# Designs tried in a protein design run: designed miniproteins, single chains, continued (4). Part 111

Each design is a single chain, and the fold is of that chain. pLDDT is the mean over its residues in the fold that is shown.

## One batch from the design tools (miniprotein)

Design m15842
Fold by ESMFold2-Fast:
Structure m15842 (fold): chain A 80 residues (1-80)
Amino acid sequence: AKVTVDAKTGKATIEADGLKFEGEGSVNEDGSVGAIGRSKDGKYTVEASGNAKTGKGNIRVQDVETGEIKELEGEITVVD
């Protein structure tokens, strides 16, 4: 899975489990990163957390109809 956060705009793009999500993210001075997004069809939401210094993160994809959660490991990239 891949998480891209634009530190200048606060926009986030997440690609996980064949799905693409768009939303918002933030990077802190300590390198900690958080992002939240939604799929285009609104069927899935995603939360991502990790550290930009290591490039590693965890992603949770939730099906909004069933409440099912899938947890994935991924890469975090911060751009600006």
Scores: mean pLDDT 83

Design m15843
Fold by ESMFold2-Fast:
Structure m15843 (fold): chain A 100 residues (1-100)
Amino acid sequence: SLEEEVKKVAEELIQKLNDLYMQNKPDDEIVETALKMLEKLAEVVEKYIAEHPERRDEYIAQFKDFIDRLKEYFEEHIKNPEAVEKFKKGLDELKARLEA
């Protein structure tokens, strides 16, 4: 299910972000890594929408819920405001892509 795919990507993403943070990687690298993983998740969502177009709004809502939770995580853990803003912009672009 999409919910299971989102959960898997969420667990992998949080683990990866935590590892990068603990290794003291630059905020930009953490943001770029997160956005790349989210682009792959967006492709999964697009595939589910193509297979089940009657469930489009449900799938988009699940994706939006996940990325809104992820915005909160980044605001708490990433202290560079420019990196947070870059991340938020990337998320808004992914939302727009799925709504097109």
Scores: mean pLDDT 78

Design m15844
Fold by ESMFold2-Fast:
Structure m15844 (fold): chain A 91 residues (1-91)
Amino acid sequence: MKEKKVEEIRRLLEEELELRSKLSGKEITKENYEQRERILKEVEETLPEPEELELLNEAYRYYREAALTGDEAAREKALELGRKVVEKAEE
């Protein structure tokens, strides 16, 4: 059970990171923003542990900032935090 949730979280975070990379140098569209919000909701529903959820929420806050402003620093911070969530879920 736990292993399947970790795999699902990893998959969703990989999709999120890919979307962030695409947005960093391109026009941010409403469609891209909506796709991100959908992924966020799915990930939040699959995380059982409060600490993992806190890290994920912080990562997504930076992703929202990057998506709305095109800030590369916010994008990099979001990617860093996303990686920490995956690492913590595997431990």
Scores: mean pLDDT 62

Design m15845
Fold by ESMFold2-Fast:
Structure m15845 (fold): chain A 120 residues (1-120)
Amino acid sequence: SLLDQLLAEIRAIVDKAAAEIHDILDLGHLSKEDEAVVAERIQEILDRLGAQIEALLRQGAATLSPADFRRLAEEAKRLVRLLGESIVYHAELHKMPEVAELARRRTEELLARIDAIVAA
């Protein structure tokens, strides 16, 4: 179904972002890179992810039934929350408190943007 295709696509983009952020955190820790530089790289990935999620949700709003669109939006929110928690956990493991705070803030902002798209 179209819902299954959009769910697979949102899972794939979140998984890709998670892998890229994991690599940035590990490489930054190993290289003793400045935390602010690590945070900027992660912010770029989160900005791209947010734009991709919003585009998929707008496509879903235009093409899915209201019930299927709500399921897509709830899965998007679930995956965003889990990603944010994962980044916070890894950042704390590597003693990067600025990255952990960035992840908390950007996760809440993206969840609010998803809610705004659903309310429209």
Scores: mean pLDDT 90

Design m15846
Fold by ESMFold2-Fast:
Order: C-alpha cells, then structure tokens, then sequence
Structure m15846 (fold): chain A 78 residues (1-78)
C-alpha cells in the first residue's frame, strides 16, 4: 500500500468516527479506530496508542484533528 493509499484510508476512518462533523475525534473514538489503523499500519501496536494520541493532541483539549492524526502517524506511513 502506498503512502497516499494509507493517508486516504486514514481519512476514511477519521470521517467515519467524526459522526457529528466537528472535524475532530476524541481519545475514545481513536481507541475504537485502533484495530482499523493497525490493519493499514502493521508496525502500529497497542503500546504506541497512549503516546501517539498525546503527540497528536498538541492543544491538550482531549480531541485531535485529521491533520494532527496524520502528523502523529507520519513515522508509520513509511
């Protein structure tokens, strides 16, 4: 899977979780998405989850945008 295909799949997952159209997802929503993210990014595992969300949540508001999620996942995109 190319980098562009991974980004497209991550965007699809994000849009599915962002049911209210806020442009952000919570930690609980991110945790729900983790198995789907791990299927796209095999190097991603449960041990990375807390640090990954904390890295993406740059504002510390308990939610992350698509841009923050993609930035945090950059090391796993190849």
Amino acid sequence: MSREEKIAKIREIFDALDTDGSGTISRAEFETAFPFLASILPSLNAANLPALFDAADVDGDGTISLEELLAALEPYLG
Scores: mean pLDDT 75

Design m15847
Fold by ESMFold2-Fast:
Structure m15847 (fold): chain A 82 residues (1-82)
Amino acid sequence: SYTAEELLDEAEKVLSTPQKIVEALGVSQLAKGDSGSVNIMGRYVTVAVKEGEINATEAKNATLLLAVTIGGKTITKEIPID
């Protein structure tokens, strides 16, 4: 089984560019307050736009909040996007 930290690290890799983020979430653009989820190794990681804006080409002062719940414990990770 995977730890929460391992799932969040893999989620960060699949969300590593603006293009990958919009593709993984199935959208053309995202802004503060938007959210979705990605499937990482059979588990869902919640992805929320905490700050900024993202499209397929660029991110503007963007930060994602990733969250996963395993065994009743929620672990979060903030990812700045360039």
Scores: mean pLDDT 86

Design m15848
Fold by ESMFold2-Fast:
Structure m15848 (fold): chain A 82 residues (1-82)
Amino acid sequence: SKLTEDEKETIQEAFQKLKESGLLSDEDFLRRVDAARRAILQARELTQEEFQEVQELVKYLKKLGEEEAAEIIEKYAKKSVL
């Protein structure tokens, strides 16, 4: 299923808050999370490794209280994993 424009906007705003939160201090981890975000927004299939990075992203979004964005990403990732 293709993400709606509203869902993409919710995801992008949540990722921006995550970057600003300081919860991600590891630059390499942040880079991998950003790659997974781009894959989701481009509506492409995810590798198993990208799926694991997405699960970590969902965990941090839930910790921030960004529950709606976390739910959208998790549902999309489960449908898009190889």
Scores: mean pLDDT 73

Design m15849
Fold by ESMFold2-Fast:
Structure m15849 (fold): chain A 61 residues (1-61)
Amino acid sequence: MPSLSELVSEAFEIMSKIVETGSEEQKKEAAELGDKLFEAVKAKDVETAKEYVERLKEILE
């Protein structure tokens, strides 16, 4: 199971790619998921944070 710091790092890499290469719709979805991810990180909810990272990966596909 990845740590919260690993999940945050992975999310940052994915969001950076979306900002550089994504459509306006993908950028909006990433921003909304990013907000939810950081709420989960504040709550130290690793399972929920992992779910949002997986959803960010889906945006790139």
Scores: mean pLDDT 79

Design m15850
Fold by ESMFold2-Fast:
Structure m15850 (fold): chain A 62 residues (1-62)
Amino acid sequence: LDKLRKQAQELQRQAAEAQTQAMELRRQAPLDPSARDRAAELDRKASELIDEAEKLVRQVLE
């Protein structure tokens, strides 16, 4: 149980970092058009990490 909880927490932390990076890139987008594409990619990665973390949490609870 502890191992799955630690893995879920690590995935959530990585997702939060990706979301923060995406926000910073979106603020830079007016100066660098490629930053918008990179922000979108980070948002997608964050969503995938959150989904994986939720699956691990459900396994711990169920």
Scores: mean pLDDT 79

Design m15851
Fold by ESMFold2-Fast:
Structure m15851 (fold): chain A 82 residues (1-82)
Amino acid sequence: SMEEEYAELLRLGLEALGFDDELLEAAVKGDQERVKELLLRRLEELGKPTPSEELLDRVVADIVAFVRGRSLEALKRFLGME
């Protein structure tokens, strides 16, 4: 489902923040376009399918909001979904 796809993509992005310094820097700066590019590159490297633009944009916005401390929405959604 779209909810399961959101939770998986969010989890992958949050995990990548721990080892991808370029992704972390982009998220800290609020550069959503750069975060999107780096996540798409990671998905391609892992052989995962490309998500819809709507799903990708939502996950990117939530990762940026989480990192910048503006919102806990991304974390709440992640913890509430499998």
Scores: mean pLDDT 78

Design m15852
Fold by ESMFold2-Fast:
Structure m15852 (fold): chain A 87 residues (1-87)
Amino acid sequence: SSKQEQVLEQLKELALELFEEAERNPEKARSLIYALGQLLVQAALDYKIPLSKLEELLKEILEEAPERFKELVREQFEQAIKEYKEL
């Protein structure tokens, strides 16, 4: 739906903003990326976004993540997907 597509775009934009903050303050990277994962799961639940669309969004965000944070982003997103599947 159009509403789900708008939410997905906003979540991607938020992720990029958080990556910029993590680059300015690398010490905050872990907490920011963890918070991003949690927010993505919550938004997916609130807007009834299918798991497949959430996984696609996470893949796109991971591809755009700064190289130095890609492993951390992957780990947190794998945890977020696991938590989503357990709900």
Scores: mean pLDDT 84

Design m15853
Fold by ESMFold2-Fast:
Structure m15853 (fold): chain A 78 residues (1-78)
Amino acid sequence: MLSEAVQNSPVKDEFPEEVIKALAELDIDPASIPKHLRKPVAHWVRKKFGLPLEEDDVPWPYSEEEAEKLLATFRGVV
């Protein structure tokens, strides 16, 4: 069980399946999203697509405009 190997699952543990689907609808690769933003992005995506929201300690920290701008960057990352 103990392992120092890469523990980064292909974002399945970071994003629920519904969020991964929503990101795919936006043509965004979930793996392109930084670890520290994955929970805020999941919250934002759920809100955008009318999915159940988790009012936890990691809501999107900026405005909705910043969320769309950031996700657009992930679509066509420079």
Scores: mean pLDDT 63

Design m15854
Fold by ESMFold2-Fast:
Structure m15854 (fold): chain A 99 residues (1-99)
Amino acid sequence: AKAAGQALLAAGYAAKARGAVEDRKRTRELVEKAIAHVQEALDLAKDSPAAETLKEALELGKEALRLVEEGGDQEKIRELLDEAIRKLVEANNELNKEI
């Protein structure tokens, strides 16, 4: 339950970051918030079947953050964030299956 909530919050921040990609400062701040919530979800659900999917989302978020900081391609950043959002939604669904 708590891990699922953190995964959903992370997805929300990633979605906001995707919409703000033209503003590098704002995108960076939103991606950092998304990463923090993914990390908390992982810490809460490390022994869950969802842990691998959460780790994948974390790696995608970190890669997106690196590209934002390096001034990389905005379309690639959006693609990484879209994939991270998909993984976070999948993880949230897995965490909620047994409630």
Scores: mean pLDDT 85

Design m15855
Fold by ESMFold2-Fast:
Structure m15855 (fold): chain A 62 residues (1-62)
Amino acid sequence: MEAEVQEYVERVERAARALRSRGITRPEQLSREERERLAKELGVSPQTVSDAARRLEMEAAG
């Protein structure tokens, strides 16, 4: 799980950077279409994009 977790974290960080550049801070700001577009552009799963948006939401709440 460690190696898989590290690779996953890198994908989430890449997605988070892209979301922040678009001014997205919460998963609710992403439509299904935008989520799928970003996933394809970044080479990650749509779930990874959703996870990245949730991370940004948690950081904004702190």
Scores: mean pLDDT 78

Design m15856
Fold by ESMFold2-Fast:
Structure m15856 (fold): chain A 105 residues (1-105)
Amino acid sequence: ASTSHTLGAGEELDVTAGAGETATVTLTGDNAFAALTAAGAGAVATATLTGSNNRAFLRAENGGTATATITAGSNNEVRLYGLNGGTVTATVTGGTGNTVTVERY
């Protein structure tokens, strides 16, 4: 099923989008953690960060797509993992001290 979540301060979430499904998470608070997996063809996982000191770990595999956008806030950490034809994209449009890491397996 397709899901949408908003995380406030100190909240944590682990969510998987299967083939053809969508998982969307927005981190509006501070010190929140989200782990998102886009597993399979047509799966989409999206994280948007507007708060500070948040961590978002995104995995795209088997033709899935994972996108992270930082629009505001500071000291956010985004890690993106592309596997077996998965597509990962990160965009930073605002904030300061944010870190984005892209890894291939």
Scores: mean pLDDT 83

Design m15857
Fold by ESMFold2-Fast:
Structure m15857 (fold): chain A 68 residues (1-68)
Amino acid sequence: MEPILVPREDYSKMSEEARLLNELLVNKMLVIAYSVDASLSTGEEKERFLAEEEEAKKRVKELEEKLA
């Protein structure tokens, strides 16, 4: 078995709500980051960042529904 340096085992034993809240926070930050990158980009790169933003938004909605 692979020993882990980061206490991921402790993290996985934390409340499932805490894990979901962390995932929600990360995805909300990704929405903002991709939105900024899209506004600074043009053409095909802009479309790529917009697609990443949509994926992050979808994940935010799924997580918010699970936490509601």
Scores: mean pLDDT 74

Design m15858
Fold by ESMFold2-Fast:
Structure m15858 (fold): chain A 72 residues (1-72)
Amino acid sequence: MIKRGEIYTVPDWAAAERIMGNLPGTLALSVKDALALASPVKVIILPPDITLTPEQIEELFEKGVAGIIRIL
């Protein structure tokens, strides 16, 4: 179960899907995309090439995202 305010680091998409369960997940294609996709019921998935600052992570949680998953 994803807890709000937590960032999960996973090795692959299968691990990300298991953590998300039935929550809607979306892959961010850029930092700008991640911030634009943020909504109260969504999980934001970050590929290995996208790094968010602590301030940007806080903005996602302030927008009410259910969780953030980083793929290695």
Scores: mean pLDDT 76

Design m15859
Fold by ESMFold2-Fast:
Structure m15859 (fold): chain A 65 residues (1-65)
Amino acid sequence: SPVTEEEVERAARLLESLRDAAGRLVSRDGRGPLTGAEAREIADVDGDGVVDERELQALRLAVAR
């Protein structure tokens, strides 16, 4: 199904919560940089288990606002 604005906003808020003081994305456990698995979970905005370019683009636009 198409990614909704609300789903993108939820993903953007989660992504913002993972930024350190320097603005770098960190792992949810705080032990290092954001993992590929965590990034895929965030980018899977509609929760269908598939991450596509449209979902990634929508998330990029949301975090840039």
Scores: mean pLDDT 65

Design m15860
Fold by ESMFold2-Fast:
Structure m15860 (fold): chain A 90 residues (1-90)
Amino acid sequence: SIEQQLLELAAEAQPPVAELYEKLLEAIKAKDEEKIKKVLEEARKFAKELIERLEELKKQTDDPETIALIDKAIATVEEDLKLLEELAKK
């Protein structure tokens, strides 16, 4: 089902997101501006690819409730990326 695919995508995304936060924290502690930039570039690429996969799932369903859940997942990815970018500025 589309709902099962959405859950699988959410589960698959959790470890890479945690790793990006850990990499950013290490780069900030090291005061390594080049490493911070590289982690943010990796995060933006990951977010873009995940959003593209979610948009493709959205095209496969006409159920308004499932579409709303996918839109919420996309918003969460965008919010997490924005949080990483804001944390990197400090």
Scores: mean pLDDT 86

Design m15861
Fold by ESMFold2-Fast:
Structure m15861 (fold): chain A 66 residues (1-66)
Amino acid sequence: AAEAQAVADANAERGIKLAAERASKMTPEQVEAALKADEAGDGQGRADVGILKAPEMLKNIEKAKA
């Protein structure tokens, strides 16, 4: 139902907001370490790199809301 989709979208947006907040608190050293770990195939590095993309996703969501 449309209600279920709205709830899922709200939960996804909340997750992206939390990830974006976490990304904004990462130090340059943590960012560099995450990128290197992701290149090496480390799952934690890949997850951290995913968090680094959250601010852009949040900006796009805010733009879509007009």
Scores: mean pLDDT 73

Design m15862
Fold by ESMFold2-Fast:
Order: sequence, then C-alpha cells, then structure tokens
Structure m15862 (fold): chain A 91 residues (1-91)
Amino acid sequence: SVLEKLNNLSEFDIGVLEVYLAVMEVTKAYEEAVKWFEKYFDIKAKTIQELLDLLKNVLKNTDDPLKQRLIQRIIDVVEKLQKKEKEKAEA
C-alpha cells in the first residue's frame, strides 16, 4: 500500500526523496522520476490518470504536512509528464 509505505517514512527518508525530486525537476527527467516512484511505492497503474487518481487519494488520507508536501511534489511531476505526453501527441 502506498499509504502504508508513506506512513513508514522517517524525516530522513523524506529528505532523501525531496533531494531526488529536486534533481529530477532540474534535469526534467519526469518519465524516469515517475517510473522510479511507481517502483518505490509498488504502484501498478495502467494509465497516467489512474496514477494521478491514486496519488490524490493518498494525499487526502495523509495528515502529516511533510508527507503531504512530498506526495504533492510527486503529483506535480506526474502532471508535467502528462502535459509532455499530450504535447507530443499533438505534434
């Protein structure tokens, strides 16, 4: 469960994930970042929309501000990937 894995993260673990996200944001490696988070949280989403819906549901069930921020940043990366794929399809 994504929520179970998220609830077991220490402040140190969150800090490491935040640094990883910052590197992915600077390098614009959105697809690689999304694939890594899917593997890390054991997510088997069939579509990018299913992944977004799952992450938004996890965010709603999270009361810790640091964990909420982490999930929101992951959602932002997934949304950037969705936009990039849409732009590629329209080109």
Scores: mean pLDDT 79

Design m15863
Fold by ESMFold2-Fast:
Structure m15863 (fold): chain A 97 residues (1-97)
Amino acid sequence: MIENEEFQVSVEVTMYLMGAAVALHYGDEEAAKEYLRKAIELLKEAAEKGLATEKAKEYAKEAEKALKEGDLEKAFEYISKAATEIGKKADEANRAA
């Protein structure tokens, strides 16, 4: 139930990160920024729903700051860390069931 939402958020954020990675590899900074922005928006929504850990919220804020400063690699790293924290929480909940 809650695990399904946490898992879905983790998957969607990961798909945006994959899109950003491909865009960065081809030098498409505009597309990379759009994917990273969408990932951050999803992480903020997850936090509002109580699906994110405090660590994930902290990483999402750092990612938003990095994106505003134009540091796309740093934004990618923090979004990845936030997604990992949410995914780990989802996996732990599934193991308890």
Scores: mean pLDDT 79

Design m15864
Fold by ESMFold2-Fast:
Structure m15864 (fold): chain A 100 residues (1-100)
Amino acid sequence: ELSEEEQKEIVKLAEEAAEKMLKLLEEEKREEAIKELEKATALAAAGKIKEAAELIIEMMGKLGEELKKIAEELRSKGDETLVAAGVKLGVELKKEEAEK
């Protein structure tokens, strides 16, 4: 179990990264990103954090070089940090689609 301070740091990094990724993600690619992030979220919920992180890296590489770079930087801080950012991005993308 992560400490309260470690959890807070992960959440902060994930929120900052998700906001940056959202701004870089092209509108035409949002539907595919939502689909892959839902798969990553399901893997994370099943405790498969490493597999979820691998899927997010692969997906971001297909969506854009800048997105892949951000994802790789997050992964260097831990698979859990990248997964948290991916889950947050998926939530924000679904919210924007619902508010359209």
Scores: mean pLDDT 81

Design m15865
Fold by ESMFold2-Fast:
Structure m15865 (fold): chain A 67 residues (1-67)
Amino acid sequence: LSDKKSLLSASKHLEELSKTSPLTDLYLETAKKLREAAKQGDLEKAEELLAKLHEEIEKILGKEKMD
């Protein structure tokens, strides 16, 4: 798979979410770690960061989903 594409997709998604969500710091921090992990070759770490972020967001929106 294209790891670079996954990273770019995540980065873009985080940037958009940071504009609408109160979790701006979380999204920016995750984006930074993703870029660093990609450069280091730690793809597993990058994917784990994405999964964790997704879980955190879903947990926060568990009571009411935003469309």
Scores: mean pLDDT 68

Design m15866
Fold by ESMFold2-Fast:
Structure m15866 (fold): chain A 70 residues (1-70)
Amino acid sequence: SKINVYIDGEYKGTVELSEDEAVELLQEGSKKKNIKVKLYVDGEEVDVSDEEAVKEALKKGEVTLEISGF
């Protein structure tokens, strides 16, 4: 699955990950108290704590990942 990565509103690049690799990275990122992680598919926010929703979103194609310090 293709993931477009934004950090603090700046586009950093697109990565290709398996669904399982993407879920693992999103879960690890969400555990860090000093960062906020949001996932979007076709402009709609997906709850990163819902593993099944994340996997279904990643199967639909290109997704956007936003990471911020707040």
Scores: mean pLDDT 73

Design m15867
Fold by ESMFold2-Fast:
Structure m15867 (fold): chain A 96 residues (1-96)
Amino acid sequence: ARQAEIDALRAQVDAELEAKKKSYLENIKKRFGYTPEELKNIEKVLDKYAEKERAEIDALIQTLADNPDDQALHDTIRSLIEKEKKENEELEKKWK
């Protein structure tokens, strides 16, 4: 049960970070006319920043795996995922 929940949390984080990156790249392409090659270079920089954010959340998920009954930590991770989801939805709405 707990392992399935941890796997779901990791998948959700990955999905939200990827969606946020795509929204940003689409916005700057429309605003500044970047070429595909330039966008690829920008994506590499964004991936580096996303890796840091992902690593922070994954560290919390790993702590939860070691302490599966820590309800407060579980709630903290869910809150962070929900925040990423809301920020992504706001970015898409603002840039469409």
Scores: mean pLDDT 70

Design m15868
Fold by ESMFold2-Fast:
Structure m15868 (fold): chain A 99 residues (1-99)
Amino acid sequence: MAAEKARELIREGLRLVEEDPSEESVREALRLIMLGLAVFLGLDVARIQELIDAGRVAEALALLAEAYEALPEEKKKELEKIVSEFEPELERIAERIRA
């Protein structure tokens, strides 16, 4: 399931920051989270990855946002539930690495 792959990528990103709370690890965690979202949204993950690697993060985020808006209501609620599952971890990491 795409939801399971999204959870896997998000969890891996959170683990990286837990092991090494550096700016570089936070950046990599955000990259993995964006790729997880791309999987859930049914986007071309390779294309999103290519945009991120090229420094075109704003364009990657725009594609993710457009795909989210086009989702059926049930799928939007499923994504919100996935994000809420990791909110405590994200808050802890944000508090450790206040940028």
Scores: mean pLDDT 77

Design m15869
Fold by ESMFold2-Fast:
Structure m15869 (fold): chain A 63 residues (1-63)
Amino acid sequence: AEAEIEELRRRMEEGIRFTNDQAARAVAELASDPALVAQARAQAEGVIAALREEAERRIAELE
């Protein structure tokens, strides 16, 4: 299961990078609206937290 754990961590890292890139673009587009900027950042933080929880849960199932 070690190789599967490594793959799950790698996919989580990719998802986090993608989410951060999307958030940066959204923030740039929404820069004129502070409320939408705050919402975009909060959504990105939520997605990243969910990605980490999902990876931890799946890794625990493989242990």
Scores: mean pLDDT 81

Design m15870
Fold by ESMFold2-Fast:
Structure m15870 (fold): chain A 66 residues (1-66)
Amino acid sequence: SAAEAVRAAAHAEPDPGAAASMGMVARSAQLVGAEEAARLAREAFDKSTDPAVARGLRRGAEVAEA
């Protein structure tokens, strides 16, 4: 599933801030589905300017959409 793919990517991410953000995207995908989780991650990316958080949100959205 998309949630499992994002979770696996989060576990493989060496940056803890990006890994944490990707973990949040994985949880969202589990709760609301991949498409909605990716949309929410992109919305959060636009509003949050922390570089590690932004990186994790972007990667999480990309994996969820794959």
Scores: mean pLDDT 80

Design m15871
Fold by ESMFold2-Fast:
Structure m15871 (fold): chain A 63 residues (1-63)
Amino acid sequence: VPTLVQLLKHESEDVRLAAVEALGELAQQANPEEVGIVLQQAAENDESVSVRLAAKKALKKLT
């Protein structure tokens, strides 16, 4: 089973969206600093506007 971080690099936009949402939900249980860095990279660098917006929303759960 691939990690959620690996799924953020998937070719499918739908898979990357699901990974971003799952990382946002796990942010309090996983290492929030590492999750925050990965979500910030997705929010700034993903090709999809939808994925970038989802990553920004997930980051708000960390604050």
Scores: mean pLDDT 74

Design m15872
Fold by ESMFold2-Fast:
Structure m15872 (fold): chain A 85 residues (1-85)
Amino acid sequence: GPPPMPLPVSDEQKQQLLFAIRGLTKALRTTRGGNELSEMLSRVARLAVRYGLTAEQIQQALRQSKNLTDEQIQQGVEIAKQLLS
């Protein structure tokens, strides 16, 4: 069943998030158009929010990805902030 309390993000959950970000950045290199970027960043942000990550933790995880630009990181953080509001 679901956990009775909110728990901190586990290393496994962080690895899953980083794996999703890495897959996203590979797709972004072959994909043209802003809509797909927004959709993919939204998927990563929703996954992170489900794991109870703050916008700052999401920003740190995105920043650790060498495959994302600063603009893409900011866009992902803004989507996460909207989902956390």
Scores: mean pLDDT 63

Design m15873
Fold by ESMFold2-Fast:
Order: sequence, then C-alpha cells, then structure tokens
Structure m15873 (fold): chain A 91 residues (1-91)
Amino acid sequence: MPSLKELYREILILTGEIDLLWLLAKLRAEEEGIPADDPRLVEIERLTLEAQRIEVELEEKLMRGELTKEEAEEALEELREILERMRELVE
C-alpha cells in the first residue's frame, strides 16, 4: 500500500500536469485568436481552479498533520478525472 507521502507526491505530479495543460491551452488560444470567454477555455480554467483548490486544501491539512490516507486517495481519484476531462477538451 502506498504511504501518505507517496500519495501526496502523485497528487503534486497530477496537479503539475493539469497546470501545464491549462498553460498550453491558453498559448494555443492566443496563437489561434480564440477569445478568453470561449466555452472550452472557460471549462479548462474551471477544472484547473478545481484542481488547485484540492491541492491547497490537502497541503493545509498535511501541514497541520490532519491529512488522512483516505482523503489523499479520494483527491488522487478526483484529480485523475479532472486530468482526463482536460485532455479531452485540449484535443
């Protein structure tokens, strides 16, 4: 079974990938003249902000010694769903 530290490391990797996809989507939109209020870009931003909220909440709990393995596993599953949905929107 993965440790809490290993789960948190995986969470950081996934949030990093999500942030990268958002940056790439913004760069592509700027190059192609797609407006910032385009529905796909708005949804990609919403998903990115959702992932960032999860990361911040878990980091705060980790610093307080309150983060459980179950919470980390749930967050990891939610972040994987966000990443998959963002991949579909970027392609």
Scores: mean pLDDT 85

Design m15874
Fold by ESMFold2-Fast:
Structure m15874 (fold): chain A 69 residues (1-69)
Amino acid sequence: MEEQKEENRKKMLEEVDLLAESLKEALKEVEEEVKKKKITVNKEESPKFWSELFSKAMELFKEKEEAKK
């Protein structure tokens, strides 16, 4: 029953690719928002930066999954 294992692997790779794309888009949007507000944000010193990045990435990931239907 290798077909089931291959199908699961294919789905996981597609989800990983979609998540990676969403993270890249979210990072770009968050960086643009920081520039727009003209605030100096140190990524390592701002846990809010990471929280906002992941929140945005999850929203984009969800939207892409809904669009895939």
Scores: mean pLDDT 69

Design m15875
Fold by ESMFold2-Fast:
Structure m15875 (fold): chain A 90 residues (1-90)
Amino acid sequence: SMEEEARKLVEEAEEKAREAERARKQGDYDTAKKYAEESIKLALEAIRKTKDEELIKRAREVIERALKALPADEAYKFMLEVAEEMKKIK
């Protein structure tokens, strides 16, 4: 189902966010950026596929975690993309 697909996307996004956080703590900003971007894209795809409020909430929390792993200028760009997608939900 689309809800199962969305849940798997959120779970994968959560794993990528953990990898981004780990890389950032180690000073590997290139790897942190790569995983953070992948995490955000997966979370946004999950939001597009589901109307389940809890999955959307989890996806939003993952996006926040991934954004914190990015440099401030790059985080701002992704914040704008997230804001546009979130407008479509309610």
Scores: mean pLDDT 82

Design m15876
Fold by ESMFold2-Fast:
Structure m15876 (fold): chain A 66 residues (1-66)
Amino acid sequence: SDKDKLREAYQRVIKVAKELESKGMTQLAIDFVTQADIYRSNSESVDDFKEQVDKLIEQVKKELEK
């Protein structure tokens, strides 16, 4: 269901944000959650939001590899 997809996407956002915070990357964690909220507000559908969150998580993981 869309409700389950939305909940799963937010759970993944919170998990990644906590991992960033635990590494001392507090500003990146704040920026990450803020961007996810912007995507939620501007997404045409739950599937669009999920796709944007997946891309955002990939970008954050690339920053962690630097």
Scores: mean pLDDT 82

